# Ledger of designs, part 28: designed miniproteins, single chains

Each design is a single chain, and the fold is of that chain. pLDDT is the mean over its residues in the fold that is shown.

## One batch from the design tools (miniprotein)

Design m1004
Fold by ESMFold2-Fast:
Structure m1004 (fold): chain A 87 residues (1-87)
Amino acid sequence: MKYSEEELRIEIALAMTRMQIAVLLLEIKNKKEKISPEEFKEKVREIIRKVAEANGVDYRFLEEIEVEMEDGIVKDVRAEVEFRPRK
């Protein structure tokens, strides 16, 4: 497998985003934290923004962030994001 530096940064950004969202979901479930869908969407946007900044890549959302709620607790999230090289 051959990766450019830019391709490696994109792959790392994708992996970091998945990990950080999974950690956030696990913490919410373990604490039974009641957070609004809007607050959760902002936390997800902040994760993606910080990951893109840390890896020197640009990002865009392909779809609106969707949050699944159960008993007032965040159950799942769908965040379709594309990372791209900065030009």
Scores: mean pLDDT 83

Design m1005
Fold by ESMFold2-Fast:
Structure m1005 (fold): chain A 56 residues (1-56)
Amino acid sequence: DNKELIEELEKNEERTEELLKIMEETGRNLPEKTEEAKKAREAAEEAIEKVKEELR
């Protein structure tokens, strides 16, 4: 319904995904931190998806 808010949420998702991708690339030396980042991303992604459902 509110396209601008949805676009802002998508931009935040993209930024988080880029950060996680960088951590995955360096994760060969930091596997525990990469797993923590993955869990944090999944939680954030779930929360954003719920907000998107409310907006759409």
Scores: mean pLDDT 69

Design m1006
Fold by ESMFold2-Fast:
Structure m1006 (fold): chain A 64 residues (1-64)
Amino acid sequence: MKEEKYKRMVEEFGDELAEILRAAGLDEDFAKWAAENTIKILVNEGYTEEQIRAAVEGARADVA
């Protein structure tokens, strides 16, 4: 169940979070890895989909 949620969250938000991290100055490969790893940590710590979405939106606003 957690693995399926993680895969879904990475599929839905991984690319967007990686773009935010690239805008912050990370290279493409590192940004992708960091985005996936961040989502994995948030899912494992029990954060909801809404909380993960809010975190991605907050990061986008901070970098833009």
Scores: mean pLDDT 77

Design m1007
Fold by ESMFold2-Fast:
Structure m1007 (fold): chain A 60 residues (1-60)
Amino acid sequence: SLREQAERHARLGEEAFRRGDYLTAVRHYGQAVTLFQEAGDWEGVRRYGERLARAIRALE
């Protein structure tokens, strides 16, 4: 499902962010946000949108 795909990308983004791979984190968080939006999961959009913004800031 779209939610399962979003959750998978969210997890991969979290793992990448944890190891300092901010480019990979941005890619996966971006995919997660898009998939949560398509699924109508606005809580997921909000949560991973915040994490995406943080990952982008880490790249400067």
Scores: mean pLDDT 89

Design m1008
Fold by ESMFold2-Fast:
Structure m1008 (fold): chain A 65 residues (1-65)
Amino acid sequence: PVLVLPEDELIAILKQVPGVDEETARRIVAALRGEAPNTFSDELTAQIRAALAPVLGDATLDLDA
């Protein structure tokens, strides 16, 4: 599995990206799970990485849980 976050939370995070609606967010989630090819623009792909980086970075803080 690529991410531990539930689908609804991933959709909510992706909807924070300007221009991403719910259907676009669902397609992005499918692409992240390897269920669909990434057919998005380079600009949108960069924004997706930026939106997910804080969430992943927070999960991997350099302190023991």
Scores: mean pLDDT 64

Design m1009
Fold by ESMFold2-Fast:
Structure m1009 (fold): chain A 100 residues (1-100)
Amino acid sequence: SVRERVEALLAEAERLLAQARASTDPAERRALLERAAGLLMEAAGLLMEVADPATRAEILARVAEFVARYSAALAADDLDGMAAVLEEFLAWLRERAARL
């Protein structure tokens, strides 16, 4: 059930990212990207709950990297940078979920 919950969160985040890329409204793009970020953080949290200590440490390190890069893009009002960081984090979480 944790795997199914994580996969559902990742699928919804991917849908929001696709919608953000298709949008011509910067405010809508930002809102969609921020929602996707929330879903990816929730997915990471769920993975950490079922992971062994070594995998939890790896997820925590990747979350820290993601937060730093995403926050920098957000501070710069770089919507394309925000999207790229989210897409990289999504791909990494998907690989980890597949190993559950």
Scores: mean pLDDT 89

Design m1010
Fold by ESMFold2-Fast:
Structure m1010 (fold): chain A 59 residues (1-59)
Amino acid sequence: DYIDKLLEQLRKTLESLGVPKELIDKALEEFRKKMKEAKSLEDVYRIGLEIALKALEES
């Protein structure tokens, strides 16, 4: 699944940056939900960046 590959990539990126497992799981769930609202590839990138930055700030 294309979405599963995006989620796996996000997970690996956050792990490499030292984000705790619980915050990673929360970020992946939020990303999955927000992906339903995405209308373009640019939306996907914007959503991913917002979620990743939030997880980093909370770590």
Scores: mean pLDDT 77

Design m1012
Fold by ESMFold2-Fast:
Order: C-alpha cells, then sequence, then structure tokens
Structure m1012 (fold): chain A 58 residues (1-58)
C-alpha cells in the first residue's frame, strides 16, 4: 500500500509535467486513497518539485 501510493504519487508528478493535469489529479487521488499520509511522507519529492507541490496543495 505505501509503496503503491508512492509509485502513484510519482506517476502523478510525471503526468503533471507531461501536461496531463486531469490524469495527474486522478493518480494523486488514488495515492491518497491508498495512504492518506503519502504527501507528508513524500515531502522530499515535493521540495525538489515546487510546481508539483503547488499542484498538490491546490
Amino acid sequence: SLEEAALLLAEAAQLYHSGRPAEARRALAEALALDPSIVARAQGLLDADPAFRAFVEA
């Protein structure tokens, strides 16, 4: 579950940077459904990607 949530969060970042924000939102929602704490656990990824951080926090 945690590993799957982390992979979905990484997929959401890739989709976002590929210009696919609706699909990125879906992948983010799936990650949060598997692990509601995934955003808190992945702060290093978000610190490295301020644009994706803003997208997640919107």
Scores: mean pLDDT 82

Design m1013
Fold by ESMFold2-Fast:
Structure m1013 (fold): chain A 90 residues (1-90)
Amino acid sequence: MKKAEEALKKAREYLKEASTALQNGDFDKAVEYAEKAAEYAVEAIKSGDRKLQLEGIRIAMHLLALGMDAYLQGKKEVAEKLFELARKVA
């Protein structure tokens, strides 16, 4: 479980970095960090732990929120990537 818990921690850290990059207008970095967050979230949920699976759903919801923010900023391609990453985690 320690490996899956560390993966969840990294997913949250990259999610925060993605949010910061998006707010700074660094859309390439926002997508890069979001991809890392999704990869680590998938690693955490594959452990079979129901609590970690619920945390994965929370990460997916945050990725959807970032996608909505990107869409409202007129960055439709970035929004579509973020929505796809959210679907991959959920």
Scores: mean pLDDT 84

Design m1014
Fold by ESMFold2-Fast:
Structure m1014 (fold): chain A 61 residues (1-61)
Amino acid sequence: SPESIARVVTVNVADKYGKTPEEREKALEEVLKWVKEHAKDIPNLTELARAVYEKAKEILE
């Protein structure tokens, strides 16, 4: 599901950048909000995963 993709990808990006649990949770909330607004405009799960990765990276870098 879009929500599960958001969770898995955001957690992996947060771990890659050595973020705290609090930073991870805040980023996940923002990514989930973004997914709720935009997932319907994305044609497939592979492109959704790519977009989620870029959004999580933007927040967590």
Scores: mean pLDDT 82

Design m1015
Fold by ESMFold2-Fast:
Structure m1015 (fold): chain A 95 residues (1-95)
Amino acid sequence: VDEKEFEAEVLTALAEMYIAIAKLDLERGDYEGAVNAVRLALKVSRQLLELGFHDEAIRVAEAARKVAQELLDKGYKESGEVIEEADRIIAEARA
């Protein structure tokens, strides 16, 4: 495993933690906390993309998008911009 592979493993674990926090905040009705955690997960997804870990970036972005969609469905409109960012990352990773 090279240094980039180790960094990708750490970033993937960090993103999974942010997604878990977002889901917990969503369940508690903390929509602001949930969207902030999703934004952090997408920042990690973009870092994975820049490192060349496209499949990991897509997986994180899709998980983040799902939480953001649930927030939007509950009326939290700020999550719309987060969905757009997730869709951009997925499109870039699949190009």
Scores: mean pLDDT 87

Design m1016
Fold by ESMFold2-Fast:
Parts: structure tokens; C-alpha cells; sequence
Structure m1016 (fold): chain A 65 residues (1-65)
């Protein structure tokens, strides 16, 4: 699971527009992905990444500026 989730994070990064940063962290033993978006275009890319991550059982958090 952990190794597969790391590979999925890489795939998400590949499919996202330049300038979007996804961070991974562990909270109480669980892997959590976090992204900060600055405009509607980045938000759309983040929503797509969130669907992929959640389908894999990962928690995904989007922050807006």
C-alpha cells in the first residue's frame, strides 16, 4: 500500500500543470496529501488529483489562497 501510494503520488504530479505542489505527510500513521491552489485553474487540477488519491484510499486536502 505505502509503496503503491508513493507511485500514485508521482503519477498525479505528472498529470498536473506546472506550478502545483503536492506535499505528503503522515498523521497518526496515515498518509495525507496536501495541496495549495491559487486560482480556479489550479483548483480544477487539484480536484482531479483528489479524486485519484481518494480512490486509492488516501486523504487529500485542498487549501485555497
Amino acid sequence: ATRETAAMISSIGEGIEAGISIKSKKVDGELVLEITVRNEKELEAAKKAKEIAEEAGLKFVIHEE
Scores: mean pLDDT 66

Design m1017
Fold by ESMFold2-Fast:
Structure m1017 (fold): chain A 55 residues (1-55)
Amino acid sequence: SREELVRRMRELLEKGVEYSKKAMDPTQSDEEKAEYTKKALEIAKEISRLRAELE
């Protein structure tokens, strides 16, 4: 349902913001930053797909 898609997108947005912040954290190692960057990008792609589905 649209409601379920909106809820999932909201959860992904929260997680994506968290990963993005960690990817930009200067106290994180290069390895950790790379991992968080990949996770943030994957979430961004999924959100874009859900947005297109919601229209």
Scores: mean pLDDT 82

Design m1018
Fold by ESMFold2-Fast:
Structure m1018 (fold): chain A 63 residues (1-63)
Amino acid sequence: GKAEAEKEIEELARKAVLAVIQEDYETAVRLLEEAKRLAEENGLPEVAERIERGIKQLRETKL
């Protein structure tokens, strides 16, 4: 359900933060893209938009 998806999205976001700390920005973007897909598939458009903004920021400042 949505609660299970939210938990998986949170785990992917945590992994993405760890990737950013390690300066592995390509892995961070990949993990965030997967989290965005889950948000879109589970009817969480506001979450998907927040993740997309994070992806854009990483692409503009680090990639």
Scores: mean pLDDT 85

Design m1020
Fold by ESMFold2-Fast:
Structure m1020 (fold): chain A 87 residues (1-87)
Amino acid sequence: ASKEVTIPLKLSSFSSLTELEAGKTYEGVITEVKDNYAILELDIPGKPKLFLPAKAVKDLGLKKGDKVQVEVLEVKPDYVKLKITKI
């Protein structure tokens, strides 16, 4: 089974806002990995970047250049809940 992590992200964790819809799946690529975070760039208009916490980096074993699937589970006024799966 593919390794997956569910993460609540605040809107401030996005470099640019694109309207994400609950139930949609997006693809992205890891552009940078640091000790305490990783940067995920979504393959959608505007190429928004998400800051992933160290837990997600460790649990998924993320490296620069890794492809991931991002499933939007829930959209709230102040955060989005995402399910991230390494491809």
Scores: mean pLDDT 74

Design m1021
Fold by ESMFold2-Fast:
Structure m1021 (fold): chain A 78 residues (1-78)
Amino acid sequence: SDMDRQRAMDLDSQAMDLSLQGQRYWDQGNYQQAIDLYQQAIGLLRQAASLDPSSRDDYDRAIDQLRRQIDLLRQRLS
């Protein structure tokens, strides 16, 4: 529905803001904070995918990108 699509777009925008905050913490060497923000962004994108299944592939690609960033940050913490 149009309302579900709007909610999905709002969640996607929130996830983008969290991802940008995560990049800022990454740049500062605060890797754990960046991981936490990326995990929050993934949670919002999963909700967006459930609300707008027609755009699920786009949200899944964004989730995969964030997962790769988390993996890189976890390597730096090891």
Scores: mean pLDDT 91

Design m1022
Fold by ESMFold2-Fast:
Structure m1022 (fold): chain A 86 residues (1-86)
Amino acid sequence: SEKLKKIQEFRYKILERLRKKMLEEEVGTANEETTEKAKELAENLENLSDEEIEKRIEELVEEIFKNPAVPFKPSEEAREQAKKLM
């Protein structure tokens, strides 16, 4: 399914960006606003171009680090999982 493929790519891109940040700094937890934007993106995947999806992924990742609800350091297992998706 095209939609399932885009959702998987969306998750992969977020985890890839998080992996890069985890190696050099602590990552933030997504606030409610960022979570709602992610849901809106998922609901409209069929109506968005690949370029638009990637742009929104970058925006969401930046918002997580710029305005985290609380700072956190992911578990070693979460880091290894992100690395496997690279």
Scores: mean pLDDT 58

Design m1023
Fold by ESMFold2-Fast:
Structure m1023 (fold): chain A 69 residues (1-69)
Amino acid sequence: SWIDNAIALIKENIDNKSTVLGITQLTLSEMRSLEEIEEFIEKLKEELDLNNPTVKAALELVEKYKKEF
């Protein structure tokens, strides 16, 4: 899925916080439902190291977007 592709790009760029947050923002701009946002959150938690500050920042961005959606 396109969300899986976004996760793969985040993984590839994990050492670059600005790039990861940019990918996250672009991915969120394409979201059309709460279900897609929730899928993205679940996949970020499942596929990435939650102790990584870059991952935490991406999750905070997605959670904030979900709250305002």
Scores: mean pLDDT 85

Design m1024
Fold by ESMFold2-Fast:
Structure m1024 (fold): chain A 74 residues (1-74)
Amino acid sequence: SAFEELVEKELANAKDKRERVLILSAASLAKHEMEREGVDLSTPEGQKKAIDRYEALLKKYREEDEELARLRAG
């Protein structure tokens, strides 16, 4: 629930459709990876691991989006 609550909060605060796509992509991949690794998402420890992975993926996607914006500007 903590992971899902964080994602819902960030989606509600997203400034545009592109940001929503980045959030959803990061959340989807983080959840898939945790499930594939057998992480128990019903535990606080599993929830923290999912949140940490989601934040890392979202940061990466935001950095990649910023690089793409720079390429369009050049």
Scores: mean pLDDT 83

Design m1025
Fold by ESMFold2-Fast:
Structure m1025 (fold): chain A 76 residues (1-76)
Amino acid sequence: SDMLKQGYELIDSLDDEGLREFAKNLEKAAESYEKRKDYKSAAIMYEALAYAYEKLGKLEEAEEYREKAKEYEEKA
């Protein structure tokens, strides 16, 4: 989606500190969408989170978020 593409472009432009702050915002957004049962939007946020964590070198967390995104796509 355009939103996910914009998220990836932003992530690629950030330093590690900006990337950590953006990841926190994505996490809060994902939680908000989960609470509303908007699983499609939650999946998009978790895909962006996975990429952010991969860029931070946190590969285990990145994989967890990718799995979560896949599960939420199935619920949508």
Scores: mean pLDDT 83

Design m1026
Fold by ESMFold2-Fast:
Structure m1026 (fold): chain A 85 residues (1-85)
Amino acid sequence: KELIEKLKEKIKKIKELEKEIDKKGKTSEEEEKEFRELFEEILEIALELGLLTEEQKKVWKDMGLEVQRIRIEELEEKIKKIEEE
């Protein structure tokens, strides 16, 4: 339960960053670094919860930013399904 709430909090933060990037129409190096750091934190928690494998985590860490956004959406849907929300 605590890990799911922590994961949801990190996903909320990364989605807020996505909205700021989209509003500007471009990504700065600082924003990309922050996104990558939040994404890695999300992957660590998701792995601990059994939502992805170690192999998936390795692949997803090195994906482009746009693909990582899709993975976040996939994780949100998995969380909703688990919580039936």
Scores: mean pLDDT 80

Design m1027
Fold by ESMFold2-Fast:
Structure m1027 (fold): chain A 64 residues (1-64)
Amino acid sequence: MPLMSPEAVRALLYIASAVHALKAGDKEEAREYAEKARELAEKVPDEEERRRLIEAAEELLERA
């Protein structure tokens, strides 16, 4: 199993929550989850993984 940082796992969970909130039409909740995902993504030690998670969170913020 590939190693994944705890910060990356948490960021992915918040990204999933933001996506779910957007599908439900709750733009405020989606923004809150996307902001949390971005904060956690910035703490991810792997540079490439960090960049991908930040990009995903920022895309969700643009949609909210």
Scores: mean pLDDT 81

Design m1029
Fold by ESMFold2-Fast:
Structure m1029 (fold): chain A 75 residues (1-75)
Amino acid sequence: MKEVQITLLRMQGSVIIKYKDAKGLETLLEQAKKYAEPEKQDEIAELLREAKRALEEGDLDRARELIDKALELIE
């Protein structure tokens, strides 16, 4: 179910933040696109791209916020 998938993606996001894993964000983006409505896919991609930049800049709080916003759009 979509709710279970979103929970798993949120857990993956926490691991990405903990290990500062920018490559993990690319995997999260591919998975999020599969569960998102077509109209929301572009916005999700932009949010996760910004999250990747925030991670690379060391802004973990911003990266987490952007990941959470992207995952909310899947619902």
Scores: mean pLDDT 78

Design m1030
Fold by ESMFold2-Fast:
Structure m1030 (fold): chain A 64 residues (1-64)
Amino acid sequence: KKEEIVAEMEKEGFRIDTSNFTEEELKLLLEIVRRLRAVPPQSSADERGAANAAAIKKAREELK
């Protein structure tokens, strides 16, 4: 389970030290990364920042 989440994060280009994280925390991080990836790269910095913040908040609420 934990290894599968780490592999998915690695596919997204995100490599971190997972030793101190629980499976639930890693799932939350993966969901945030996936939502950030869904934001179009051709957006203004302000629009992208707002969309990323909203995506992070939504992911955290859904995984609670």
Scores: mean pLDDT 66

Design m1031
Fold by ESMFold2-Fast:
Structure m1031 (fold): chain A 62 residues (1-62)
Amino acid sequence: MKPSREELVAAFFRVVKAIREALKAGKITEEEYNEYLSRAAQAARDGDVETLDELAKELEKK
C-alpha cells in the first residue's frame, strides 16, 4: 500500500533534520550534505518512505 502524504512529509522532514544535525556535528562533509539532500528530495517526490527512513537511520548511526 502507498504511504500517506503526511507520513511522507514527516519522513522527509526527519531526514532533513538528520542531515543538518550530522553536518553541524561534523559527521558528514558539505559534499555528502548535498548528496543526501538530493537523494531525500528524489525519494520524497517518488513517495519512497523506505528510502527516507533508511537515510535518516544511516545519518543517526554515524
Scores: mean pLDDT 79

Design m1032
Fold by ESMFold2-Fast:
Structure m1032 (fold): chain A 76 residues (1-76)
Amino acid sequence: VLAELSPTERRVLAAIGDLTAERGAASVAEIAEAAGLSPATVSRHIRRLEARGLVLRDRATGLVRVDEEAVRAAQA
């Protein structure tokens, strides 16, 4: 199922995954810097990844993290 992601979506997901491993969660700005993309591009792809169940966004803080269980299931 991860094979259906575009190269840009894979880049955004990888950046969120790396930041989740390092810090537990990341802001859109941190993800944009890590991925080498604009915050607007990252925000758009986060909405798509959230719809796929691959990432979780805290609505109170705006922080984003990988749903590691969903990603693990998708890689199996």
Scores: mean pLDDT 77

Design m1033
Fold by ESMFold2-Fast:
Structure m1033 (fold): chain A 65 residues (1-65)
Amino acid sequence: MTLDEVLARLTQRYGVEEAGRLLREAIQAIADGNEDEAVKILMDAGFSEEEAREAVKALRAEVTA
């Protein structure tokens, strides 16, 4: 799953403002070294566990430049 796919899916379900908030919370959890919290945030947003783990992998690439 790519960053663009994660953003598109969140935007389609929640709209631009809420998608941005959820994405920032997930990225912050990854930056804090808490990937399990990022997975939980995305699962609460309607991702499956497998999809949430793939999304976290994509978001980690964004955090590390």
Scores: mean pLDDT 80

Design m1034
Fold by ESMFold2-Fast:
Structure m1034 (fold): chain A 94 residues (1-94)
Amino acid sequence: DEKKAQAQAKLVEGYEALKKGNYEEAIKKFKEAIKLTNGEYGAAWSLLGEALLKLGKKEEAIEYYKKGLELAEEGKVANPELVERTKANLKKAE
């Protein structure tokens, strides 16, 4: 699926931006990955939450962490290490 390949590329680009501290670019890329998957990309929601938390957007980060975990429970493109990190981030943020 062309769209799934594009979404994965956007996730990778966003994660590289996140690692470099380019949080606005990371947010843009994760949102693009989410759009390409019609909202069905748990990893992109979880990483979007991490980028938003870095910008001090705690309330939005909590919302998107919960969305990422919900999709992981549904089997929607989950990474076990990211799932555990997102659970820890959510617990610390609440």
Scores: mean pLDDT 84

Design m1035
Fold by ESMFold2-Fast:
Structure m1035 (fold): chain A 56 residues (1-56)
Amino acid sequence: SSEAVLEALRNLAELKRLGVPDEELEKIWEEVLAAPSPEEARRIAERALKEAKERL
């Protein structure tokens, strides 16, 4: 759904704000784009954000 895609984009923006390197952001973005569904794209971005926050 459009909501799941928008949520994934918001999570990627938050990762950038937290200082995640551009190279890592590009890899996450490629995974999001390659996801089999919008819901999986959202989960990929959500997991990445959770992991980044745990590193802080």
Scores: mean pLDDT 77

Design m1036
Fold by ESMFold2-Fast:
Structure m1036 (fold): chain A 62 residues (1-62)
Amino acid sequence: SARREALQERILDLLIEDPDISVAEIAERLGVSPATVRRLLDELAARMGTRFDYRTGRFAPA
């Protein structure tokens, strides 16, 4: 949906601006739950052929 795509773009913008930003901070800035942020990050990573490593806060090989 357009809303989900807009949230995914905003997540990428936040990660570019601050690579050390936490899932909790992204959730707070976007006004969504941390679970929603994790789902959107997992979807983004899958679309790029990668995975999001929550231990390091970075995209990694799948």
Scores: mean pLDDT 82

Design m1037
Fold by ESMFold2-Fast:
Order: C-alpha cells, then structure tokens, then sequence
Structure m1037 (fold): chain A 61 residues (1-61)
C-alpha cells in the first residue's frame, strides 16, 4: 500500500524525531529506505527526502 503506508510511516518518523528518539540523519535515512522499498525512483526519493528535510527544519522553529 504505497500512499497510506508511506504517509503513516512519514508521520511515525517525524513523531520519533520530535520525541528525540532519532537524529535528523537517521530520520532521513529511514524515509529514503522506505521510499526505495516502495519502488520509488532515485529522483523521486531525492524529492521526497528533500521535502521531509524541510518539515524537520520547520520543527526546529
């Protein structure tokens, strides 16, 4: 289930990062690995990881 499982996974990773359980680097790695597992292309993975990194930056505000 690409869309729902990905959305839930991204939320879980963000929640773990907000809780201080994982670092920014670990969070980005988990997102990249999940996208690769779901069959996204390298270009798509880079795009989504970049968007997720932006979300992490917003949390630090």
Amino acid sequence: MPKPSLSEFLKEVLDKYKAGEISEEEALKLVREKLEEEGYSPAEIDLYVGLFRHEIKEIKE
Scores: mean pLDDT 75

Design m1038
Fold by ESMFold2-Fast:
Structure m1038 (fold): chain A 93 residues (1-93)
Amino acid sequence: SEEVERFAQLLIDSIKRMKEEIERIRKENGDEELVKQYEEFYLDVLAALFGITREQAKELVEAVDKGDMEKVREIAEEALRNWDRLLARAQAA
């Protein structure tokens, strides 16, 4: 539970930084299509970095926006399980 809470906080902080960067790009460029491309790119980066699907990354961003901490924890738990599986496979090889 403590690991999940720490990881959930890491996910929230990461999404907050992503949103701040997207808002900076919007203010500097004013191009909504370019902003959408950066949003999609960051979703792909989040998915790859945390070992979750792109759809889960999108749900995670929406959950953070809504303050849905239960959904954030669910995705954090799945991400941690995926990392544990990868580490176990590496150790067994």
Scores: mean pLDDT 79

Design m1039
Fold by ESMFold2-Fast:
Structure m1039 (fold): chain A 90 residues (1-90)
Amino acid sequence: MKKLEEFVKKLEELARQVEEAAKNGDYDRMKKILEEIKKLVEESPFPKAIQDELLSRVDEALKSKNPNDVIAKVRGVLALARLAYERAKA
């Protein structure tokens, strides 16, 4: 439980940093934060099926050349992680 809560909190922090970097036009920083999100997801305490889906979505964000598209995809990763966390609490 606590490990999943800490994971979601860290992911929320990194998602905000991606949005800030994108708004500032700092694409190098945006890509570095996306790589941090990828590592965080790889180490996540989720079941493999959920981890694989999260990694797939992070890889799509990394392939995107449009900062608004990156923000949308990162928000999608966060939404899936939050849903998985809520289901784990039930």
Scores: mean pLDDT 82

Design m1040
Fold by ESMFold2-Fast:
Structure m1040 (fold): chain A 67 residues (1-67)
Amino acid sequence: SREELEREITVSLARMYMALGKLLESQGKLEEAAELYEKALRLAEEAGDEELAEEARRRLEEVKEKL
């Protein structure tokens, strides 16, 4: 269905932002990583992916503690 396809695309985008955020975090680029985790969180929430939203929220909180 169209709604299912749109959710799959949104989740894929959220996962891309998570992957890029993790990469930047590994390089010590914490502000940039936080921005990407915020984008991933928003998209995961929009798609209703609770597991991905929790992962993004946790990583965002961890990065903000280091800033």
Scores: mean pLDDT 88

